# Designs tried in a protein design run: designed miniproteins, single chains. Part 88

Each design is a single chain, and the fold is of that chain. pLDDT is the mean over its residues in the fold that is shown.

## One batch from the design tools (miniprotein)

Design m3053
Fold by ESMFold2-Fast:
Structure m3053 (fold): chain A 61 residues (1-61)
Amino acid sequence: SYEGAGYNAGKQIVANAPDEEAARKRLEEGIKNASAVLPTDEEKEAFEKGARKGFEDALAA
């Protein structure tokens, strides 16, 4: 699912970033880039929802 793909992307952003500020910047760019290529608003929203949740969960771990 696009929500699941977003979730994994959010987690990977946190894992690969040197600090939280860099991770937050990369998250916003990732969501923007995904929004540019996904065909429907529903898929864009699902990806963003997943990405933000995966990001938050990874920071809390």
Scores: mean pLDDT 85

Design m3054
Fold by ESMFold2-Fast:
Structure m3054 (fold): chain A 62 residues (1-62)
Amino acid sequence: MRKYVAEVGSDTITNLDTGEKKPLSEFEVLSVNGNELILKDKKTGKLYKAVLTATKLEAVEL
């Protein structure tokens, strides 16, 4: 599972290892655990773990 980071004011998620950015609209949120999100890529079905950094977009509560 690759790690991605969501940034404040951005609709994209950045891969921490490669710097690759992907639109948030291509992902489905499956779970929330504190500052960590489990996302599913709608096209490939792959699961990703996203982490909110100090530049939080918002508090994610379900």
Scores: mean pLDDT 59

Design m3055
Fold by ESMFold2-Fast:
Structure m3055 (fold): chain A 74 residues (1-74)
Amino acid sequence: LVEAARAGGAPERAVDALRAAEAALEAGDVRGAILHLASATMEYLLLYVRGDREAADAVAAALAELSRRLNEML
């Protein structure tokens, strides 16, 4: 998941935020997951407005999956 985002060209800041979100979800840390997903969403928006579509799409795919996992915990 996170490795796919890196392969798609996601910058290290986005990859780090996605990894932190995934780790928080695995630990049951809902607050941490929300904060790291918010950081990853900001990185997605920056890529999108800059026109880096491939990297933005890769981050968006990881965000969608991690957000689904978070919703299952709520």
Scores: mean pLDDT 86

Design m3056
Fold by ESMFold2-Fast:
Structure m3056 (fold): chain A 66 residues (1-66)
Amino acid sequence: SAMDKILEAVELGKQGKVDEAVKLATEALKEGVSPLKVSEYIIRAVSEGHYNAAEALNKALLEVYG
């Protein structure tokens, strides 16, 4: 599902695969995943110290809505 792409993008981001995570999260957003829900995952990633995951999700939001 589109939401499974966001979860996979978070895991790719945690692994430092930022460009792959951005691509996958961008596809999920275009498929209708809520930008508010993605923003919740960014906040969680930052709070847990997963800065690469947060960066990837934020870049995907900027590509679709920036």
Scores: mean pLDDT 89

Design m3057
Fold by ESMFold2-Fast:
Structure m3057 (fold): chain A 88 residues (1-88)
Amino acid sequence: MEKLARRIAARFLFLQSMDPSLSASDEASIETLAKILKEELGLSEEDAKKLARETLETAKRLYREGRSLMDALTEATLEALKKYLEEK
């Protein structure tokens, strides 16, 4: 789980570094993360977008609390994945 969360966070940050427009807005960030979640987890587009939105909201909170961007995204992704697996 932790390795998967780190991979997802790293892919998002790598894509953002290559093309900043992919995270220029909240909606662009949600779309970018949702595509990664679909590839890594096999989620539907609807589920991926929902999970991406929750993950990014949590990551923003953690970043404001003083976490690095990588740590905030990794922790937020891990929380979202745990919640998603508990609902199944």
Scores: mean pLDDT 78

Design m3058
Fold by ESMFold2-Fast:
Structure m3058 (fold): chain A 71 residues (1-71)
Amino acid sequence: SMEQRIQEAIQRNDDLLLHQVEGAIERLREETERLMKTSDPEKRKELEEQEKLAIDSIKKQHELVRKKRQE
C-alpha cells in the first residue's frame, strides 16, 4: 500500500526510496483522475474528496517525521 511504502521510506531514511514513493503518489493521483472521469457525478465527488484526504494525511505524516528527524 502507499501508506506502507511511505512509512518504509521514512524508516529507512532513503532519499531514493522517498523519491520513488512520491512518484507513486503522483501516479496514483493520475489514475484516480482517470477513474473519476468514468464514475457517476456523485461517486466522482466522493472519490476526489477521499483522494485529497489520503494524500494530505500522507504528506502530513511525512512532514512530521522529516521535522522530527531534523530536530
Scores: mean pLDDT 66

Design m3059
Fold by ESMFold2-Fast:
Structure m3059 (fold): chain A 95 residues (1-95)
Amino acid sequence: PLEPMPEEERKRLIERAKEELEKLKEEFEEKKKNKSFKEEIEEVKSLTPEELEEARARVQAQIERYRDDPDEAVQLLREAAELGLELTDYALELL
């Protein structure tokens, strides 16, 4: 039998994930001011709506796994941030 994570421990891990997400968001906005990074963002924006939906579904499935591994959820948020702010915001909404 899997014991549920204590509520206080879960809140602390979620708070840490949110804090790391805010740092990634600030780093992303600073990199957007660089012309070479704007070109990388344009490549991400070139994803079709179908590819974007598949990426969202993948992120959602992985976040459901954070019930067993909160560190994996933080890593997922970092990877979502590398793909673009929209996916990062979506991942945060699912937490």
Scores: mean pLDDT 57

Design m3060
Fold by ESMFold2-Fast:
Structure m3060 (fold): chain A 85 residues (1-85)
Amino acid sequence: DKLKEIIEKEKDEKKKKILKAILKGVDTVVREVAEMKKKGAEESEIQKFIEDYRNIIEILLDEQEIEEEAKEAILKYFDEKIAKV
């Protein structure tokens, strides 16, 4: 798993904790999207929720100066998880 390898190679303890926290946040967002779909929320509302959280993740990764490879891997992980819901 490329994402696990990237996180394990992170030498900055603060960045490593933030990366792990973001992954937990992604799982929470995926569950919330699944709940919204079960409750019959409109596709536009679901897409806005997804976009807002993707933007929050991207801002947090940029503020913490996360390396581009790790940033791309996390955003891809988020996009793939969302696509499966």
Scores: mean pLDDT 81

Design m3061
Fold by ESMFold2-Fast:
Structure m3061 (fold): chain A 87 residues (1-87)
Amino acid sequence: MLSEEEIKKIEELKKEFLDSKYRVEIATQLNMYAFGLIKFEELLKPTYDFLKKLVKEVGREGAIKFLTEYFGIPKSAAEKIVKEIEK
């Protein structure tokens, strides 16, 4: 269960993402990974940095929720992404 503080951080991260000059590249790469078109190691630094910040700011549960609800990534792919970032 997400706290109200974690929900607020998710909303702040949505705004930060939309203000990012890399927003199209990040969204495209996350969908390509979810569809199996690229490996995790092929993610560009801005995408990796965004994911690392997301997991740090809102934790595993918050990051999975953000990826599934905001980007439309399947839960199984979102869980894989978070696991790779936690390595």
Scores: mean pLDDT 81

Design m3062
Fold by ESMFold2-Fast:
Structure m3062 (fold): chain A 57 residues (1-57)
Amino acid sequence: GEELARRSGEAGAKAGAALRGKEATEEMAQKAYEILVEKGEEHTSAGAIAAGIEAAG
């Protein structure tokens, strides 16, 4: 549900920001959450990382 998508968004944003040489921000976490909800991939670690990379860059 929403709680899982938010947690995945935060984790993905941290991973994505690190891969882009950036520090994770709350805005990146929110954007990653929105991407995960749109794609319906909040249950996958790969989806979370992909959303985080997109949110960070």
Scores: mean pLDDT 76

Design m3063
Fold by ESMFold2-Fast:
Structure m3063 (fold): chain A 84 residues (1-84)
Amino acid sequence: AEEHIQKAIDHLAEAIGYAKNGDIDKAIEELEEAIEHLRNAKEAGADPAKLEEAIRHAEEAIKYAEAGDIDGAIEHARKAIETL
């Protein structure tokens, strides 16, 4: 569980970095990787409510990134990290 949470945080941080650099495709890839690790942490028995909240924020970050709202994408990726 902890390993998957740490990997999710790492991918969320990478997504923020790519978004700040304007590399939206890479930001979305990193957000998708973070969501996969959060789902794996949930399956491993970590706090499901906390993980579902983090997943929701990461999914919102993807929506903002796809819409070209870089600031919104970064804000929601940060909220996902803050939840963890």
Scores: mean pLDDT 85

Design m3064
Fold by ESMFold2-Fast:
Structure m3064 (fold): chain A 63 residues (1-63)
Amino acid sequence: SEELLRKEREELARYKALGKPPELSEEVEPVTREIAEKLRRIGDGIDKGLKEGDFEKGLELAR
C-alpha cells in the first residue's frame, strides 16, 4: 500500500505543478552538467562541515 500512496503523491504533486506552474512565469536558464556537479560538491562540503562540526563550522564554510 505504501507504493500506491507514493505513486498517488507523485501524481498529485505533478497535477498541482501543472495546475499552477509558477516556474513557467519565470525564465530559468539551464545549468550544464559540469556546473551542476560542482555545485553539488560544494553543497556536500557544507553538509559534511555541519555533520562533522557545529553549526558555526558550517556557516564558516558557507562564507
Scores: mean pLDDT 56

Design m3065
Fold by ESMFold2-Fast:
Structure m3065 (fold): chain A 72 residues (1-72)
Amino acid sequence: LEEELAREEALAPQVKEKARELAKEMGVELPEAVEKAKTALGALLAAAVYVAIGENVELARRIAEAVAELLA
């Protein structure tokens, strides 16, 4: 459990970096909640909440894909 949490925390910077690159490529602002997340899952959930309010579905989708790719 702690080992899995540590891995999630270690992957968070990579997920955030990927999200920043994708946001820059798409010319959109990255949600602050994603930047402040401490885990990869936290970043994904922050993006999902942003999608739920209808702001940026495409960015959230690409973040989800990046997380899936990093966990594979």
Scores: mean pLDDT 62

Design m3066
Fold by ESMFold2-Fast:
Structure m3066 (fold): chain A 78 residues (1-78)
Amino acid sequence: MTKEELEREGERLRRRLDELARESTPESAEILREGGRGVESLLTTGAYFPLLSHSFLEAARVLAEESTRRAREVEERE
């Protein structure tokens, strides 16, 4: 995976989380934005380890999905 591909995938993930945050309650939005910061941190770290960049991208995808699920759970709480 090239650095440019990693950066594009990271931007896509962060944009998706930010779009969801804009449509969420403040509490859910905070969870999604925190997830986005975590994604950025993982991808920034991954840039220093080119041979492991794919693993860092996979971890970022898992974190994004988990953050989305947690935000949805908070939104659905009574």
Scores: mean pLDDT 79

Design m3067
Fold by ESMFold2-Fast:
Structure m3067 (fold): chain A 93 residues (1-93)
Amino acid sequence: EPLPEATVEERREEFERMLATSRAKAAAGELPVASQITLRAIELYLETGDEEKAIEYLEEEAEKAGLSEEEKKQALEAFRNFVELHEQLKKEL
C-alpha cells in the first residue's frame, strides 16, 4: 500500500482549499456545467449526509443540462472520489 505523503492535517487543509477554490470559480462563472453540478451534489452530501440523495440530484441535473453519458460518468466519478476522501478524513480523526 502506498505510504501517505501528506499528514492528516495537510490533507484536510488541501481538501478545504479545493472546496474554497471550486466555490470561488463557481461564483465567478468559471466552472464548467458538469463541475458545477458535481459541486452542488457535494454540498448536498455535506449538508444532509445522504449520498444517495446527492447522486439522484446529480443525475437529474445532468439530464436537465443535456450532459453526455461520458460527462455524466465523469461527474459521478468526481463526486465518488470526493465522498471517499471525506470518509477517509473522518476515519483518521
Scores: mean pLDDT 75

Design m3068
Fold by ESMFold2-Fast:
Structure m3068 (fold): chain A 64 residues (1-64)
Amino acid sequence: MEKEEIDELLERAYKLGYEGGKNKYIDPAEVRELIREAYKLGGPELANRVLDAIEKGYIEGLKK
């Protein structure tokens, strides 16, 4: 797996979650796109890491 691409994907996922938390809304289509990219790069393991990053971002966005 390309570490650089994975790090960028996880950063994008966290940011999407953070913005979603701030707005109390997350676009399911954007989530699906990130999950599809994750599956192509690292399969289910990376897809789960992306979901975790979105969730962590969302929680932090809510706390603002």
Scores: mean pLDDT 81

Design m3069
Fold by ESMFold2-Fast:
Structure m3069 (fold): chain A 147 residues (1-147)
Amino acid sequence: MKIVEGEVELSEDIKVTIRAVDKALSREELTRLAQEIAQEEFPGGAVVGVFSENGETLLVTVYGDGRVRVDPADAISESLAWGLANNIKELGLLIDAVTLTDEQIELAARSLARAIMLQLGYSEEEAEKIGEKLAEAALKRVEEVRK
């Protein structure tokens, strides 16, 4: 099993580390792996998107006090995380069956940013602003790959 790293910068102060697994995992198996990654690699705090080849997606929040919280991403956020992973060459994942529309990518980006920002204790207004930035970044990445 390979674990491939990516990073998405939502703002100057907010980065999300991405971990992609080249194996189909159940939500329970992915949750265990996500907890291991969080404890081993991010003891100082991070927000980490973890997803598997079969589309299971988790958001992991590591707090500066060492607490770990694992939440399932919504179905649209799962699609975006999968799409972003497959558009980052270093993640080495293959999406063979679902072409996301620009509208779906935008909605997924906004949903993912909102989930992350709210978990970090930011306001709905700040979550919306970061969602817009992530949507712009996601659409730009998809455009670069679809050339």
Scores: mean pLDDT 60

Design m3070
Fold by ESMFold2-Fast:
Structure m3070 (fold): chain A 103 residues (1-103)
Amino acid sequence: AVSKEKCEEIKKEVEKALKELPPSQVQDSNVPKEKRIFYYSYVAVYYMACQNLDAETVAKKLKDEYKVPNEDLKPVYEKAVELAEKFNLLTAKEKAKTYLESL
């Protein structure tokens, strides 16, 4: 489990990133795919690490709520592995890796 203090730090970093690319702009056709993948990868890491959701549940949220195409899920989770490693979120990293192996 990730400590409450670590989750607050990650939440602030995620919220800062999300403020630079709010959900309404992420769904804008003019937003580059790489920026959208970056945004969704932060959302995925936050849900897996701080809300303790499984990668499959998070993938469903990304598709249903954020309208992420199926073909973008692999790049999103590959980036999520990198971010989880950077933040030392070992459980989230393992969840993301296991999900990638199922794709």
Scores: mean pLDDT 75

Design m3071
Fold by ESMFold2-Fast:
Formats: C-alpha cells, structure tokens, sequence
Structure m3071 (fold): chain A 118 residues (1-118)
C-alpha cells in the first residue's frame, strides 16, 4: 500500500538520521563535550525509536531488521561512551542505551513473527 511504502521510506530516513547523530555524539565526546554528546545520543535514540515504529507500520521484515540494527548501534555507542563519561552523563547514556535496546528487540520480535507467517 501507499501507506506501507511511506512508512518504509520514513523508517530508512530516520535510521540514517540516527546514524548521523551517533557520529556527531562520538566526535563531541572525543572533544570532551559530554553535554553535546548526550544531546546527540538522545536525538539518535529518539530517531531510532521512531524508525522502529515506522518499520513496524511498513509490515516489511527487512525494514524492521534494518531499524533494529541501527537501534542496536545506538545502544552500543551509548554504552561505549558511558564507560568513559563522567558519572552523571554515564547514567543518562545508559538509560538511552536501554531505550534503544528495547526498540531493537521490538523490531526483531515483529520481524520474526512476520517471517514465520510468510
């Protein structure tokens, strides 16, 4: 359907947005700008969560699997940055990592269900 195609396009665009925020967060963390790094990881997490929601709306297992991979990448980066961040920033980054991991799990669960029905 046109709605499913629009959802697939939106999911892919949001996944790309999440990736750009992850790259920016990494650069800011390397420069010691933890406030900027946290802000960009928060935007990456939001974009990844929205990408997962749009991927599920698309009904396309491959789009869900791609959104899950991106959400996992956001979670992995948040955990990696949390390991070297100041304690208050580390706690916030770990919370973002948990949100991104949950989004990835939701997308993978729905993708698995859809593939079993095919």
Amino acid sequence: SAAAEAARIAANDLAAEAGRHVERARALAAAGDWAGALAHLAEATRAAEEAVRRAIESGDAETMEHAAEVARAVADEAEALAAVAPPDVAAALRALAERARKAAEEALEEARRLREEA
Scores: mean pLDDT 92

Design m3072
Fold by ESMFold2-Fast:
Structure m3072 (fold): chain A 64 residues (1-64)
Amino acid sequence: DTLIVDLVRGMRDLGSSSDLIGLMGGGLSQGVDSLDQAATQALQRGDTRSYQLTRQFGDQLRRR
């Protein structure tokens, strides 16, 4: 859960509130694609927690 908070903070630092809203509330498929890319990058870094939390968030967007 701390990683989700860190992810949100990172998004705020990288973009405006509008960009964050777009990422979180944009097209469901587009949001999922972005999260899948973030999960892949986390795996490449060996960060299993980042991977799991990013996948979990993407799964919520997809609706299990």
Scores: mean pLDDT 58

Design m3073
Fold by ESMFold2-Fast:
Structure m3073 (fold): chain A 76 residues (1-76)
Amino acid sequence: DEKIKKEAEKLIEELIKYVEENPDLSHEEINEKMQELVDYLRKKLKLKPEELKEYVDKVLTEVIDILDKIREEKKK
């Protein structure tokens, strides 16, 4: 549980940095990147897909919210 959460937090940080460097990324591109990381992490941690999905969905939602805020700030 805590281990999965910690790895998900690392994914959030990496995706936020990636999004900050590439603010023109579409939600689809972010989803694809997230799915690649999910598959990698799932295999590495030997988790069932459903166990990781809960954290990944939360991470993806937070990253998209941050991206939307960054884009709004640039328009102001």
Scores: mean pLDDT 68

Design m3074
Fold by ESMFold2-Fast:
Structure m3074 (fold): chain A 64 residues (1-64)
Amino acid sequence: SSFDRAVATLLTFFRKFGGVDVTSLSAAAREWLRAQLGPEPSVDRALGLVAELKTRVRGTTIEL
């Protein structure tokens, strides 16, 4: 689904740039994305959130 694709993209981003525990982040990312984007997020919206997080978060720990 579009939501699962958005979650996968977000987890890949955090794993590559955040050094975060992807297992813990998976549940939080799903809840956060659902709250922000709704049940069926668009690609553009998901990429916008990834860009926003990249700007806000610099480091090895991310808490959603």
Scores: mean pLDDT 60

Design m3075
Fold by ESMFold2-Fast:
Structure m3075 (fold): chain A 66 residues (1-66)
Amino acid sequence: SAQIKQKILQKIGEILALIGDIFDLEQQLASTTDAAEKAQLQAQIQALQDQRKALLAEMKTLEQQL
């Protein structure tokens, strides 16, 4: 349906924003020399990757309703 397609487009937007946030954190990680700060950045990147996986799963559920 048109409504489900619109929801999928909104989820795509959320995923793209999340990819941008991950990229920014990876750039910070690449320039970081402090071990504690590296560990914190790696944990943040992992949390965002987990959020991306959840959004992709939601999209698959919506696609099954098309």
Scores: mean pLDDT 87

Design m3076
Fold by ESMFold2-Fast:
Structure m3076 (fold): chain A 60 residues (1-60)
Amino acid sequence: DLELQIEASQRAVELHREEIREASERARTQPDEDGRLETRLEVHQRVNREANRLYEELLK
């Protein structure tokens, strides 16, 4: 159900709002000199995993 997927995605983004903001700021302001900084892709992948988990919960 698209509505539940949207709800799960919104909840995941809200729960990880600060991490998303920080990753975006790092991507703009700091070069990844050592390749050790958490990338915005890694943060988005984590948020997507959380959205999938929340979607499963909403299906119950």
Scores: mean pLDDT 70

Design m3077
Fold by ESMFold2-Fast:
Structure m3077 (fold): chain A 100 residues (1-100)
Amino acid sequence: MLSGTLTIAVTGPDGAEGTLTVEITSTTEVPGAYVGIGRVVGAENGEALGLAPGDSVAVVQPSSDPDAAGVLRTDVPAGAPAAEALGRDLEGLGGGRIVA
């Protein structure tokens, strides 16, 4: 279940690696995964990832493997849809902003 504070390993587009600590603010369940919106509360190597505390990120956590949680990084716009709407668009996850 995707809730509370989550620590996740992330790889940026340029291959930069880091660890984010994210406070999950909303979540929804989609087939095979949980999708949430969270606030970054800590960022290891955040400068290389372009992320700072206070930023919003989307997080996906596979139901079959919670340890395989990944960040769909940012570009969650002001007034972003609820996690339920984001989750519905994410069944075929790729790259970019909360991606298909």
Scores: mean pLDDT 61

Design m3078
Fold by ESMFold2-Fast:
Structure m3078 (fold): chain A 99 residues (1-99)
Amino acid sequence: SFVPGEPVVSETVTIEAGKSKTLEYEAEEGDELIILVLEGRVKVEIKQPGEPTSVYELEEGEILSKKLKKGKVTVTLTNLEKDKTAVVEVHLVKEKVKK
């Protein structure tokens, strides 16, 4: 488990061989998107209004963390393996508050 903040969204996504899934979230300024590849190899595309599309290729065990702008976040996950299912965890977390 990671501890940058409390997740407001936590999803495990299964992507069939050669397929893609698109996820959509609403973010506040400073929210963090965390993507962990549990199995397989995945292309991750992150788009927000007014921002260029961020593109990453992640392998099993890799983690991506991205600080978000306020507004809609579109995350497209594409399974780069043509003969194997991919499993990915996606978390949207709030900025950590000190007590």
Scores: mean pLDDT 80

Design m3079
Fold by ESMFold2-Fast:
Structure m3079 (fold): chain A 116 residues (1-116)
Amino acid sequence: AVNVTQSGGGKYKAGETVTLTNTYTGLDGETATVSWIAERPGKGAIGLIDGGTKPGKGASPRFQGTKDAAARTAQLTLSNLKEEDTAVYYSIAGGVSDGKPRFAAGAGATVTVSAK
């Protein structure tokens, strides 16, 4: 079975940086993909990172993804936070296990950004 544990989140001030972490099990780290989605109040869901390290179309260039295949972890770094970055951030790990497609989503990490 695939499982995802998310960490990070909390309350931040504009201009700060936060790193959110996905730790996954049940997938080969070399072939696993990790995606990140934000659910924003009044804006709905937006894709941030689609299986890679670069922001997706329409995502802020302040957001960067990394993946460590050996550790089976992925991180999303949100730099120079703005109040509009207030959202629940979800991470999804997907890949193949025993020749079958497998995926799991984390429970989400809430990031709240206030003015300085």
Scores: mean pLDDT 80

Design m3080
Fold by ESMFold2-Fast:
Structure m3080 (fold): chain A 71 residues (1-71)
Amino acid sequence: MLEEVAEELKKLGAKDIRVDEENHTLSFSVPKEKLEEVLKLLREKGFTPMLIAEPDEETVYVLARHEDATL
């Protein structure tokens, strides 16, 4: 599940992908131009963005949690 989402994120240009299987969370950096596509993918896979930060004009950092994280 999480690994499959991570692979799709890599196709969208995501870097520094970290998977937390225990808490069902993903963190990564993605080009700002890809943010909308990334958010759609996350929503389709049942992930909610918990944090979105823009360290510069070209890059966005995202932390997302799966809906099953409470189980």
Scores: mean pLDDT 76

Design m3081
Fold by ESMFold2-Fast:
Structure m3081 (fold): chain A 65 residues (1-65)
Amino acid sequence: MELAEKAGEATRAGDAEAGGRYAALQAGKSLNVEPTEEAIRAGARGAAQGSSSGAVAGAANMAAK
């Protein structure tokens, strides 16, 4: 819950990298996957390269895979 809300807040603030990190953590918990620093970093990087808003969820999905 808290991670999903932080991801939403970061997205609204336009901080795609922070939003990607929080979204990656939330996706890991949802998929019962152990989120590693590498996965979180990959999610943040994907969000930053995509777009501020829409890429946040995309980065989370990529990091969770």
Scores: mean pLDDT 58

Design m3082
Fold by ESMFold2-Fast:
Structure m3082 (fold): chain A 77 residues (1-77)
Amino acid sequence: MPLYKVDKAFADLLTDKTTMTETEVGGEFLGWALENGLIDKEKSTIYLKGTELGKVLGVDELNLSTDELWDKLKSKF
């Protein structure tokens, strides 16, 4: 399974690892979002507006019911 070198600013917010699989990156991202109370379970949405991670990804929100999450995360490898 390929390892991706993650953007330093992205890695510094989620983990100290700079090389990860897509599954590991997704897990760290979802864990961080859950711990910071950013997941709206009723709307299946992660709200990133005003967060440092939102600035790094260039998005205000991500919908969990689409493949948009992985497309945005891949842009930081």
Scores: mean pLDDT 69

Design m3083
Fold by ESMFold2-Fast:
Structure m3083 (fold): chain A 96 residues (1-96)
Amino acid sequence: SMAEEFLKKVREELEKLSLLSEEDIELILKMLKKLIELGEVELAEKLFKVVLELLRLLEDDTEENRKKAEELDKKFLEEIKPKMEELYKKLGIEAT
């Protein structure tokens, strides 16, 4: 399955990063798997790319990398988070 191959690649890339615990990796994988199960494969891929780039920038704590991380965080909040919230609201998946 393309979904299983994608999630395996995600795990391998995240395990290369020193900043993440196993619990953090499992949480990210669970979120991405949920998006894929909902048919939102492109959104899952976009979310993973942003998260991976943010984490890579945070491994090298330079002023330039902090600025790039801030720009990526803003892009996530403006482009990805609203689409995820709209999808979860439409599906009644808001955890209350």
Scores: mean pLDDT 75

Design m3084
Fold by ESMFold2-Fast:
Structure m3084 (fold): chain A 80 residues (1-80)
Amino acid sequence: MPSLAELVAEHDRLVNDFGTRYEAGTLSPAELQDLIAQLEALIGQFRALAAAHPERREELDAHIATLEGVIGLGRGLLAS
């Protein structure tokens, strides 16, 4: 498993990439599906880390909630 710092960096990178590409109007349905898949994989990694480090659960759940929000927005765009 990557370190927490590495997962947080990946979180920031994926969220920023989604925002930038959404603003630019450059997200094709295929690219949006790929981004959603990457966000879902990252949620899985945060959940695994939360299971291993229950003392960090609140912090990790906050990252998961942010990623779930971005996925929800992305799925809304695909459904439109």
Scores: mean pLDDT 80

Design m3085
Fold by ESMFold2-Fast:
Structure m3085 (fold): chain A 83 residues (1-83)
Amino acid sequence: SEWAELGERAEPLAEELEKEFAELDARWKATDPNNKEALKDLLHELTGRPKSEFESLSVEELQRLILEAVYRKIKEIIEEKEK
């Protein structure tokens, strides 16, 4: 699975990833997963896209996109560190 593969690649970089994602992890834990406005704010910060692009999305779609954005950022950091 994508998560298992990413996890194996992340193990040697665990301390660096924890440090780089500490703020994001804190924000995610503070975010109400059923609050559409809070999810739109977090997705805006993660992607840089305007919140207006997310107006028509459901809570479930916002949660999925946030997880996808987090996955992409983790993968990007791992790829940079693997150079």
Scores: mean pLDDT 74

Design m3086
Fold by ESMFold2-Fast:
Structure m3086 (fold): chain A 65 residues (1-65)
Amino acid sequence: SDKDIIKETVERVREVLLEGLRRGWSREEINREITKIVSEALKKIDDPEVRDELMMEVGRVVEEL
């Protein structure tokens, strides 16, 4: 479901952020990887409300970590 895509995408973004910081990646490198993950998820979601929810949830994870 679209909600499962949001959940999986958020978990994957959180994993990349933590792993990138642990490996000493730059902020720009981490942002590039997050952008790839989000872009692939957005390709699978046609509902604009669900797309907005994905962007909000990803934004919260990036701001909290």
Scores: mean pLDDT 82

Design m3087
Fold by ESMFold2-Fast:
Structure m3087 (fold): chain A 80 residues (1-80)
Amino acid sequence: SMAAEQEAMRATMLEGIAADTSLTEEERARMLRVMEASLEGPEAAERALLEAAVELAVERGIGSAEEIRAAFRETRAASA
């Protein structure tokens, strides 16, 4: 079934991320969180991606948490 195939693909991707020695603990945790949320549903995926984007933007000095969250709200309002 498609559900069993998706679960097998999920397991393979999660194993690949867990085995990737080039990732830091923080990068691995972030990638696993986004991957798991993506397989849970679109709402969970959007939430995980937003939080990952906020974390990355703050770490890189690209923008504030408020700026990223405001941009996300504007995008959702425009698509409604």
Scores: mean pLDDT 71

